# Designed miniproteins, single chains, continued (4), part 49

Each design is a single chain, and the fold is of that chain. pLDDT is the mean over its residues in the fold that is shown.

## One batch from the design tools (miniprotein)

Design m13782
Fold by ESMFold2-Fast:
Structure m13782 (fold): chain A 80 residues (1-80)
Amino acid sequence: NLEKARKLLEELEKLLNEAKKAVEEGNYKEAIELLLKARDKIVELYELVLSLEDEKAKEEFMKKLEELEKELAKIQEEVD
């Protein structure tokens, strides 16, 4: 299920980029909606990654998730 994890990562990165753009444009309501969608995808990706049997892939995805969580937190600070 590595393919599904990769697609979720791509979708998550896209949502965070859209949220950043919304903040830059002063569209805070849209940014908040995008961040909520991103949080849902983070949860889905965590569940999927924890079920992976490939230990190396699991470690790589967990590191990427940590990076994306940090990015989400930075965008959230801009909206607050």
Scores: mean pLDDT 83

Design m13783
Fold by ESMFold2-Fast:
Structure m13783 (fold): chain A 63 residues (1-63)
Amino acid sequence: SGEELVRLAGEVDEELARRLAEAIEARDLKTVGELVREISRRLSPERAERLERAALALYIDQL
């Protein structure tokens, strides 16, 4: 689900969270991947792992 992904993004930057939500709604997986990579670099290792798991779940749900 994209909900956890957007929530974790909001811990870094509200604008990044908004851009991520828009990319998810648009099914723009390339932009989602780029934003996830940027956000994970700004999070603690534990939060980055949670973000990566949420992104993987989103890609699976896209199926």
Scores: mean pLDDT 79

Design m13785
Fold by ESMFold2-Fast:
Structure m13785 (fold): chain A 87 residues (1-87)
Amino acid sequence: SKIEALREAVRYAREAIKALKQGDVEKAREYLEKALEAARKAGDDRTAELLEQALEALEQGDVETALLFAGAALSIAERNLRELEKS
């Protein structure tokens, strides 16, 4: 379901942020990719776009920018999940 896919996106985005804060770039990339797939399955285009930007920053070695975009993606996904659960 869309709700289940969005919960998965939130979960993986949180794990990606933890990995980024710990300097585990490999785990961060894996979790960002999983979060992106989940966001796409949920049809959450805004969250997906922000996760794509986080992955691009990470490929360039910019962990600080990756963390910023991942944080923004999590915020939007959590907001959208709350709105969907009230419908």
Scores: mean pLDDT 89

Design m13786
Fold by ESMFold2-Fast:
Structure m13786 (fold): chain A 73 residues (1-73)
Amino acid sequence: MEEEIEKIIEEAVEKAKTLSPRERNRLLIEAESEVFNLAVKAGRERGLSLHEMIREATRRVQELVRRLEEVAA
C-alpha cells in the first residue's frame, strides 16, 4: 500500500512536467483524492484509529503537493 501511494505520487510528478498550469491543478485535485483514499485504506488495514488514519493521509497529500510545487518552480 505505501509502495502504491508512492507510485501514484511519482506518476503524478512525472505527468506534471509535461502539463500546463491549469492541467497540473486538475491533476493535483485528482491525485490528492486518490492518495488520501489509499492512505486511509492502508491505515485501516494496519488497525490505526480514525485520527491516526487522517493524520497519515494528510501527511501523504502534503508530500504530493510539495513535490508538484517543486516541478512548477
Scores: mean pLDDT 80

Design m13787
Fold by ESMFold2-Fast:
Structure m13787 (fold): chain A 95 residues (1-95)
Amino acid sequence: MLSKADIVARGLGFEVEPGEGLARLREAAGEELVERYLRLAREDRVAFYRETLRLLGIPTAGLDDELAAAVLALVESGVVPAERVRETLENLKIE
C-alpha cells in the first residue's frame, strides 16, 4: 500500500517502491537540511509555518512533520522546484 510519502515522492518524479518514499525524499534533499526543518517543527512552529509559506507559498496541512520537513528541504536545496511541490500537494487533496 502506498503511503502519503510514497505518493508525494512519485509526484515529484522519484521512482520508489511502497514504503520507500520518505527515505528517498530525505536522501535527495540531504539529511542535514531535513533535520534542520524537523527541529524547527519541534521547537518553533511559527518559524516552521513561515518557512513553509516562504518556500512553497502554501501550508503543508495534512502532511506529518517529517514529510513536510523533507519537502521543504528538497525546495531549499534546489532539487525540486516549489511549483512542482505545490502541484503534487494540490493533487493529494483531489479525490
Scores: mean pLDDT 80

Design m13788
Fold by ESMFold2-Fast:
Structure m13788 (fold): chain A 106 residues (1-106)
Amino acid sequence: FDPTSKADLFSLEFLAREAYSKGDYEKAIEYYKKVLEVDPKNADAWAMIGRAYEKLGKFEEALKWYEKAAEIDPSPTIYRNIAEVYRKLGQEEKAAEWEKKADELA
């Protein structure tokens, strides 16, 4: 289970971005997961998987991946993405909490 064993990291990221831009979010998640097999500290890949799950309407799953991205690289952008997902779940209070955390980092 490793089509990534000889894959160039840039090629995987390119394929993931192409899939995402074409609206193939499941394929984008697959390629970004392969990126993480090679580079598990790539916060952008964790965040992009979260974004793809968000686009698929899988908000609870998106939160899990965004939380991992935030743990690796705490950033206002990732925190605001988490807040946006909480808003889509109707959890305004949690959304406001993450917006406040984003503002404190900025």
Scores: mean pLDDT 83

Design m13789
Fold by ESMFold2-Fast:
Structure m13789 (fold): chain A 96 residues (1-96)
Amino acid sequence: ENEREQEEFTRKAEEEIERAQANLDAVQAAADAMSPVAAAQLFDEFARGMEARKEEYEELAKDEKYKKGAEVGAKGYEELLARARALRAAYLAAAA
């Protein structure tokens, strides 16, 4: 049975999303001490990385063996990507 491998992959995907969330939280906490332009650039860089990782998980989700964990990763990065894009837009508006 592939159950153990699927559970292990799902756990690693969950841990990766938790680390990505913690990293974004740390950047957001520091952002108010930065220029709005610099903060917007950092959130743009995070958004690009999150989008690439989301696409990697979406590709892995096509394999039935990894589908459950890959969907967790893809959804987690989709939510983080939306948050990073919203933060970027807010800081760009503040820079104007």
Scores: mean pLDDT 85

Design m13790
Fold by ESMFold2-Fast:
Structure m13790 (fold): chain A 63 residues (1-63)
Amino acid sequence: MSPLEKAEKLLDEFKKKVEQGIKITPEEAREAVRLIEEASKTDPEKARQLLREFIKIAKESNK
C-alpha cells in the first residue's frame, strides 16, 4: 500500500472516530502527518488536499 493510500485510509478512520466523539491522539496525528509528507514525494497535489482534510478533522476533534 502506497503512503498516499495509507494516509487516505488513516484519515477515513479519523473521520469515523471523530463522528463517534473519540479524540485523535497526538501519536495518531503525528503518524498522519508523516504519511502525508511521504505521499508529497510522489503526489504533492493529493498530499496537500489530504493535509487540508487532516486539519479539518483535527479542528473537529479538538472541540
Scores: mean pLDDT 80

Design m13791
Fold by ESMFold2-Fast:
Structure m13791 (fold): chain A 57 residues (1-57)
Amino acid sequence: SAAEKRRLAAEYLAWLEARLATLSGVARLVGEAQLAEARTLSDEEAAAAYLARLAKE
């Protein structure tokens, strides 16, 4: 649903931001770029990206 996509998009941004606190060097720069990109995505695109990342972990 649209509400679930909005929730997942918000969780994705929160997850990326929290993850930055654990990263350093080049990994942190990549993480910052990913967060910036995520902020430009639609709720549907952000939700899909989050689910894809969770599937890899």
Scores: mean pLDDT 82

Design m13792
Fold by ESMFold2-Fast:
Structure m13792 (fold): chain A 75 residues (1-75)
Amino acid sequence: SSEEIKAEVSQLMASMEEHLIRNIERGKITVEEAKKSADVYFNELIKKAEERGLSEVVDMIKKKKDEFHKKLEEL
């Protein structure tokens, strides 16, 4: 279902964000490197959602990308 797909994608994005923030806090990567990695990940998810015609999922991912960028800029 669309609701299950949204929940799964949200969990994947949250896991990626947690992993990147942890790596920044541990000094393993810079904020700039985290932004680049996040962008590759978000853009791949957007592309896959667009190819499947999942416009609501695309909008959700784009919103999450913007929110994560703002979070990283405040670190």
Scores: mean pLDDT 86

Design m13793
Fold by ESMFold2-Fast:
Structure m13793 (fold): chain A 58 residues (1-58)
Amino acid sequence: MSDIEQADRLGTLAVIYVGQGKYEEAIRLAEEALRLAERAGDERGKRGAQKVIELARK
């Protein structure tokens, strides 16, 4: 799986965990997705991961 595909999957899981109220798990997954998106140069993926982290930190 490419870094972009892996970041997308981790971002999706992080959103699911936010919906379940599992904020600590969501932040961990979103941080990993952010690292992969940065490595891949995926600006949209970076923004998505950062947004999930911000929402989970509320």
Scores: mean pLDDT 79

Design m13794
Fold by ESMFold2-Fast:
Structure m13794 (fold): chain A 60 residues (1-60)
Amino acid sequence: SFEELVKEAEELIEELRKLGAPEVVVELAQHELRKAIEAKDEEELRRLIEGLRKTKEMYE
């Protein structure tokens, strides 16, 4: 569901914060998540989640 994707994106952003990703990276991710939620754009949300997973690999 859309709500499950939102939760996954929020959890990934929090994990990035905990891994020490720069504040600008976290803020940009939060901004993109907000935009996807406002637009109810499931495709953009899925793309964001994929991008967040790739970004997380850089900080692991």
Scores: mean pLDDT 85

Design m13795
Fold by ESMFold2-Fast:
Structure m13795 (fold): chain A 56 residues (1-56)
Amino acid sequence: SLFDEIVERLEKLGAENPELYARVALGLKKALKLPDSMALPLAEMFFDTDKLIKSR
């Protein structure tokens, strides 16, 4: 599934909570009626943003 693909990708990037970023990205994609191709970029954006905030 798209969710599993996003989770696996984020785990490889070192995310400790890849399921959270995947859920947020898929939820936003659905709410904004974005194509499935946007789900992974959104999840990576949330992961990068959260990592930046927490490293501060």
Scores: mean pLDDT 80

Design m13796
Fold by ESMFold2-Fast:
Structure m13796 (fold): chain A 70 residues (1-70)
Amino acid sequence: MDEKLEYAIEKLEKVLEKTENPELREGIKKQIEALKKAKEEKKVPEEAVEKAVEDAEKLEEELEEYLAKE
């Protein structure tokens, strides 16, 4: 579980580095902080962790497509 949480955090941090959109950056930072807090408290449901990984991967892919067109 901690490994998947760390993976989701790393993916979100990579998306954060690639985007210059202030609103998107703020949203991603909040998600990263929430995941870090959940990791520290060790009370995150596995379904929430898997969703976070999937959401982070989709955001990264979508952002890559968006940046490639600009």
Scores: mean pLDDT 73

Design m13797
Fold by ESMFold2-Fast:
Structure m13797 (fold): chain A 97 residues (1-97)
Amino acid sequence: MTAVEALRRALASDKPAVVIIAEDHPDYEEAVRLAKEHGIPIFEAKSVREGVEAIRKALDLGKPALVIVPKEYLDRVANAARFLAAEKGAEVFVAEY
C-alpha cells in the first residue's frame, strides 16, 4: 500500500491522523500535500522509536491514528500502538506496505 492510497482510504472514512514509519518513503511528498489539502495531520518517523512518539502526537489531536509501516516493523509498531491507544482511550489502526 502506498501512503497516498492509505490517505485516500482515510479521506473516505473518519479522517484519522496518519503516521508513516519509513525512511525515504517514495510518495511522502504527495502524501503530505494531500493530507494538508484535506486537513489530515501526517507524521513521518525514521524508526519504530520515532514512530511511537509520532503515534502519541497523533492521538493527542483527539483523532484515531492510521499507522503505515514496512512489514518488518509491523509487530513492534502494532504492540506499541495498542498500549498508546489504551492509555489515550483512542483507536489505532496499523497497515503494512
Scores: mean pLDDT 71

Design m13798
Fold by ESMFold2-Fast:
Structure m13798 (fold): chain A 97 residues (1-97)
Amino acid sequence: MAEVEADLAAFEARLAALLEERGADEASREQARALVALRRELARLEAASDPEEREKLLKIEDRLIAEYQEKAKNATRDDLIGLLRDLAEAVLEELKK
């Protein structure tokens, strides 16, 4: 539980830092909050799943976050909004598989 909260806080901090670096406006920060809400739902699924499913979900999440961070390094503010949306969709699609 505490580990999940720490992971969520780290995720929020990473998104906030990326948005600040790119001069994101309030709309971009709202998109980031929506992504954090999706991450919170994923954490709830992790807590309810068996150990194998939890490990699978964590690996998918870590991979998608890393991919987003790489793409965000050279992104404009508008690109960041698109990347946040695409990341959220990718997480939801992986959960259905």
Scores: mean pLDDT 60

Design m13799
Fold by ESMFold2-Fast:
Structure m13799 (fold): chain A 58 residues (1-58)
Amino acid sequence: GMMDEIEKILEEAEREAVRLYLEGRREAAIAWLQRLKDEHADNPVIAEALERAIASLR
């Protein structure tokens, strides 16, 4: 369903952000999440989840 699709997007975003963070590329991880949030600005569930993820990395 739509929620499963949202979960996939968020899981893929988290995996890439964590990978960049573990490589010492914290700012790249933040930039990746910010770009993805901007691309999904029309979806408040995705946007809010990504905003929380960005905050957790700061």
Scores: mean pLDDT 81

Design m13800
Fold by ESMFold2-Fast:
Order: C-alpha cells, then structure tokens, then sequence
Structure m13800 (fold): chain A 63 residues (1-63)
C-alpha cells in the first residue's frame, strides 16, 4: 500500500525531471521521502536515493 504510493511518486518525479519540470519533480520526491518514513522496505528507500541522484544530475546540467 504505502510502498506502491512511494513507487508511484518516484515514477512521477522522474517523469517531471525528464520533462524539465524540476520544481514538480522535487515536490513529488519530497512527498515520497516523507511516506518512506512509514516503510521498512529497503528497496523503496533505494529507489528514492536513485531518483534523487537522477534529479541532482539534471539540476546540475541545467545550471
């Protein structure tokens, strides 16, 4: 339940980042991170970290 919502938010964050909408990507990723506090699933936490690295990379390229 919570894990599925976190995965959906991470997927949305990556989609917004691909579109160049870094502000919405950050909002979705922040929401996923807050929900991850209720999850003990390491795979979900690793997905959030991977998405954060992708977003940071795109932000650096836009600088």
Amino acid sequence: EVDEKIESLVDEAIQYADEGNLEEARRKLDEARKLSEKSDNIEVHMKIVAAELILVGKEIEKE
Scores: mean pLDDT 80

Design m13801
Fold by ESMFold2-Fast:
Structure m13801 (fold): chain A 70 residues (1-70)
Amino acid sequence: SEEIKKLEKAIEQLRKSREITRAQIEALRASGDTSPISQVVLGLLEGALSATEARLKELEEELKKLKEKE
């Protein structure tokens, strides 16, 4: 169905965003930069990661329910 295809695409895009954010966090931590601005950026990235993971869980649950109805 169109709804399933849209959810699968949204989930795929969020998974890619999650991996990009994780890579950015790892790169920043690996840099050893402990400046105040880097700590702020790290906090923002960690917050964005948490939000992406929460939304991903919600969409995956919605996709599961739609697939169970077909």
Scores: mean pLDDT 84

Design m13803
Fold by ESMFold2-Fast:
Order: C-alpha cells, then structure tokens, then sequence
Structure m13803 (fold): chain A 82 residues (1-82)
C-alpha cells in the first residue's frame, strides 16, 4: 500500500538523519515515528509522520536527506488534504 511505502521511506530518512540529531531531538523523532507506525493510514499517524519530517528538514545538514524529507512531506500533506 502507499501507506506502507511512505512508512518505509520515513524510516530510511530517519535512519540517515539520526547521526546528526541531538539525543532529545532523536527521542522526539522516534516517538513520532512510533505514532506513525501504530496508525499509518490514520490522520493522527499522517500528522506524526509530517511532524517527524519537519523536524528532520530543520535539523539535517545533508542536502540529499533534506530533499528526500521534503518530497516525502509533500506526499503526506497531499494525503492529509484529501
């Protein structure tokens, strides 16, 4: 499903960003990822996924990670709007 693909891509982006995140930011992102994984097709799960991506976009210094996170966020925001 699209939700399973988005969740896989979210996990990959989180894993790539993880080394540059502070412990507190990493803990917040991990909680948001867990919320998204618990209900991937729900509004709350999509909001959690979007919030995790927004944090990664702000904190990452890797332009490839930032681009992937921005593209994934646009896909999630389109699903939230529908």
Amino acid sequence: SEAEELLRELREVVARAAPELSPAVRATVDLLLAAAEAAPESRSGLVAAADALRIIIRETTDPEVKKRAEELLERIERLEAE
Scores: mean pLDDT 83

Design m13805
Fold by ESMFold2-Fast:
Structure m13805 (fold): chain A 68 residues (1-68)
Amino acid sequence: SPAERLRQLADQYEAEGWTELAAVFRRLAARAEAGEDISDQLLNLARSFEEAGWTDVAAVLREIAAAM
């Protein structure tokens, strides 16, 4: 599910020491689990990551958005 994939992403970044970024993904996962369509938020976040050179994260976020 989108929420499960966002939690996996949060766990990955927390393990790498990106605590604040992990917290963002956990909040998005909670919203998705509550039944919110957060696809626009995920696509906007993906664009920001792509502009910052984080192309792998951007691709994952686009895949999650497409599943909503």
Scores: mean pLDDT 86

Design m13806
Fold by ESMFold2-Fast:
Structure m13806 (fold): chain A 79 residues (1-79)
Amino acid sequence: AAAYNAGIALKKQQQYAAAIANYKQALALDPSNAVAHLNLGNSYKALGQSAAAIANYKKALSLDPSNTTAKQNLAALSA
């Protein structure tokens, strides 16, 4: 909860590297959090780390196949 919320706040400030660290901590406590994987993917994409972004979008989709945002972002990065 606290680490995930800190990650969201840092992402809003475009502090993507710090946001990634907080999302990773949140995922250490709840590895099945599809939204945390989506936000981690978005943060990696913002840093130009396409391979890490793709891996996290794929994990988000494996946990929630109906996530249209993860599907769209994965398609855009895989082109």
Scores: mean pLDDT 80

Design m13808
Fold by ESMFold2-Fast:
Structure m13808 (fold): chain A 71 residues (1-71)
Amino acid sequence: MSAEARALTAEGLRLLNEKRYEEAVAKFREALAIDPSNEDAAKALAMALNELGRVDEAQALGREVGARFPL
């Protein structure tokens, strides 16, 4: 995992804890653009999208995460 993707994921988690969900979504999407295999960013993005009421996007991401990261 790149240091850049990890830094973006950490910043997104900080924003998520501050309830800045829109900004958190942006940071997690940037992290996933750099490292699509970043499971932490993908899961946190789904959480942020659910908090924003973007349930269709969260569900689509959940299906994609399930395909990429087998349980």
Scores: mean pLDDT 76

Design m13809
Fold by ESMFold2-Fast:
Structure m13809 (fold): chain A 88 residues (1-88)
Amino acid sequence: SFVDAFLAELARPEVQQLIRDYTLQVQQLRSEAAKQLAEAKAKGDEQRMKEIEANLERQLQSLRDQLLARLRALKADALVEVLERGSG
């Protein structure tokens, strides 16, 4: 079944490692952006805040695209489908 395929994919060490690395990278990017935004806000630099937000969105999208591509390369197709549905 689809559920059995999904659970089997999640049990794979390579898949678990990709998810852990992705989660850590997202957390690091958001943390760094939050610090930069706080500094820009303290200075009243609205243009810099917009640049930081745009750069964060671009970097997060790139990381998500890389995660999905790597999962597809590993044939973790059920997990890819779940992640794509969860974004709508």
Scores: mean pLDDT 88

Design m13810
Fold by ESMFold2-Fast:
Structure m13810 (fold): chain A 72 residues (1-72)
Amino acid sequence: MTKEELEAELDRVEKELDEAISNGDLPKLQEVRKKAAEIALEASDNGDVEVLERAAQLYKRAKEAIDALKAA
């Protein structure tokens, strides 16, 4: 994907994360984490440091939300 396409995908996945957190949707949180990892890998291959850092942060947020939901 282009950098613009990756940034647009990050915007979509970020919104999906917020919705999944509000709904306590564990399967959706796991999907968001996987999507963030895929974007991070593609950004790494392309040398897009800003996209990579943003995707890594999104992955971390999704993981923390999954861990919190499982602990409840």
Scores: mean pLDDT 83

Design m13811
Fold by ESMFold2-Fast:
Structure m13811 (fold): chain A 66 residues (1-66)
Amino acid sequence: MDPAELEIEVLLALGRMALAVGDPELAIRLAREALALIDASDLPPEVAARLRAEAEEILAEAERLR
């Protein structure tokens, strides 16, 4: 796995865990950091699109909990 892809997936997993424990502010920060890494990384378009969709889903859920 690309090191950047792995780091992004870890951030997304932590973001979901933050949502599960009721910390939407942390989830938003982690999802935004993941999006920044996606934008800074030369990932295949299909992989980048999937990871962006996951990050945006975390952001949407976190904003609903705020």
Scores: mean pLDDT 83

Design m13813
Fold by ESMFold2-Fast:
Structure m13813 (fold): chain A 65 residues (1-65)
Amino acid sequence: SQISPEEIMDREEDMVKSAVASGNQKQIDRVMKIYDTIAEFLIKQFPEEEEKIRERMEEIKKLAA
């Protein structure tokens, strides 16, 4: 089955939420860097999804702050 950008983003966002719940700032920083890298890669692969992916990135940045 094809993995969708939405499924990848859901998985990466769960990783960010887990890191935030841990309270470990180094882990949060690492996971956020990975999340941003994957999100930018997905925008390049699926430019039609850019608006939705950037909206999700903004909400996750608020959660991690």
Scores: mean pLDDT 85

Design m13814
Fold by ESMFold2-Fast:
Structure m13814 (fold): chain A 91 residues (1-91)
Amino acid sequence: RPPTEEQLKLIKELEEEIEKNPSALKYLELGQLYFEIGDYEKAIEYYEKAIELETDPSLRAAALRNLAEAYEKLGDFEKAAEYRAKADALA
């Protein structure tokens, strides 16, 4: 699905904020936006960055589930299952 003007604006704003002050939440939001527009490879990159910065187990589990969904969209069901299992281990 082609991105909306609102999605493109949010991506640009988040990318600028991340360059200035990175955080797990900003990486997660950017990953979600890329997932929504169908760029699953970029979504994975940003979800991985979010997971690296996130220390809360429940929020890490949520990010790991998002990562699993992105791998599933790419047809990598083995990695999707692996990340889902990692998320379940935190719950």
Scores: mean pLDDT 83

Design m13815
Fold by ESMFold2-Fast:
Structure m13815 (fold): chain A 55 residues (1-55)
Amino acid sequence: SVREEVRRVVLEEAELTLEYLKALLDNAPQEEIDEILRRIEELQRRLEELLAQLR
């Protein structure tokens, strides 16, 4: 269902946000940080599309 997909995307975004914060604390390479941010942006776009289907 769309609701279960929304839940999955929200949880995945939360996990990536924690990974992003950990990468910053560990002084990870900028390329790695940029990759995590790009993945978060993709999930945010997907979430907006899924939420539009629930309206």
Scores: mean pLDDT 84

Design m13816
Fold by ESMFold2-Fast:
Structure m13816 (fold): chain A 93 residues (1-93)
Amino acid sequence: MAPLPLAERAGRAAAEAAKLAGEAGADGALVAAAGAAAAGAYAAGMLGLGREEAGRAALGAAEAARAAAESAGSEEALRAAEEARRAAEEALE
């Protein structure tokens, strides 16, 4: 089992949500912002920056992914963003 798996999983889920939103026709700037936030959450988790810091980065990535998903009106992207949010909340517990 890898250390900090919840923050890494939240980053992956946020990246998937950003991808799905982009495929559904979301604004490219929102997709890029969500992808960058997801990469940041991943890096925080992998580098072991601390549970609160990694968890907050993951929550920020989930929020960015949700905004992109909402702009596209994609149910699949919204579900992926919700999964990212849940994983981020678990990482903060």
Scores: mean pLDDT 75

Design m13817
Fold by ESMFold2-Fast:
Structure m13817 (fold): chain A 100 residues (1-100)
Amino acid sequence: MKEEEARKLIEEAIRLVKEAMKYLNNGDIEKAKELLKEAKETAEKAIELGKDNPKLKRAGEIVKEGAESALEQIEKGRVDVAVAVAGISVAAAQFEISLA
C-alpha cells in the first residue's frame, strides 16, 4: 500500500532528524545540515505517497517544516534553537503517525 510506504518514509525522515540532532550536539554542523536536507527530501516523498491519508500527510509536513526551520536556525547561528525545533517536530510527527 502507498500508505505503508509513506509511513516508512516518515519514520526514516524522523530517524534522519534525530541523527542530525546528535551531530548538532557534537558540533558537526555540516553533517547535521546534510542529514536535515535528506530528511526534508524524504518527508516530501512521504507527503506525496501519503496524500490520501490526512494523518500521514500531516506527519510528513511536520517533519519537512521542522527540518526547514532547523536549517534556517543553523544558518542564523542558533544551534540550540535548531535542536529544540527538530525535537518538537519529531515528537509531533510521531504522535500523528500513531493516529494513522
Scores: mean pLDDT 88

Design m13818
Fold by ESMFold2-Fast:
Structure m13818 (fold): chain A 78 residues (1-78)
Amino acid sequence: IDEIVKKAVEEAKDLSEESYSIFKQGLLKAKELYEQGASIETVKKVLEAAAKQIGVVSGEEEGKKAKEIAEKVVKEIS
């Protein structure tokens, strides 16, 4: 999961500074929960919540980009 999260953090740098901060916190929380034995569904929900927050704060296009990164993370850990 370390390499998957590292790649997602690098992709998130293409977002605005505020969106990057929100999404990075979501990724780190999802990683911690996954390492503690949380389900893929729990990881997905955490990342989707971060993407939704980005959509509210930074607009729908930023939220969509964050959601695409989240979907890649979920696919890689499935």
Scores: mean pLDDT 80

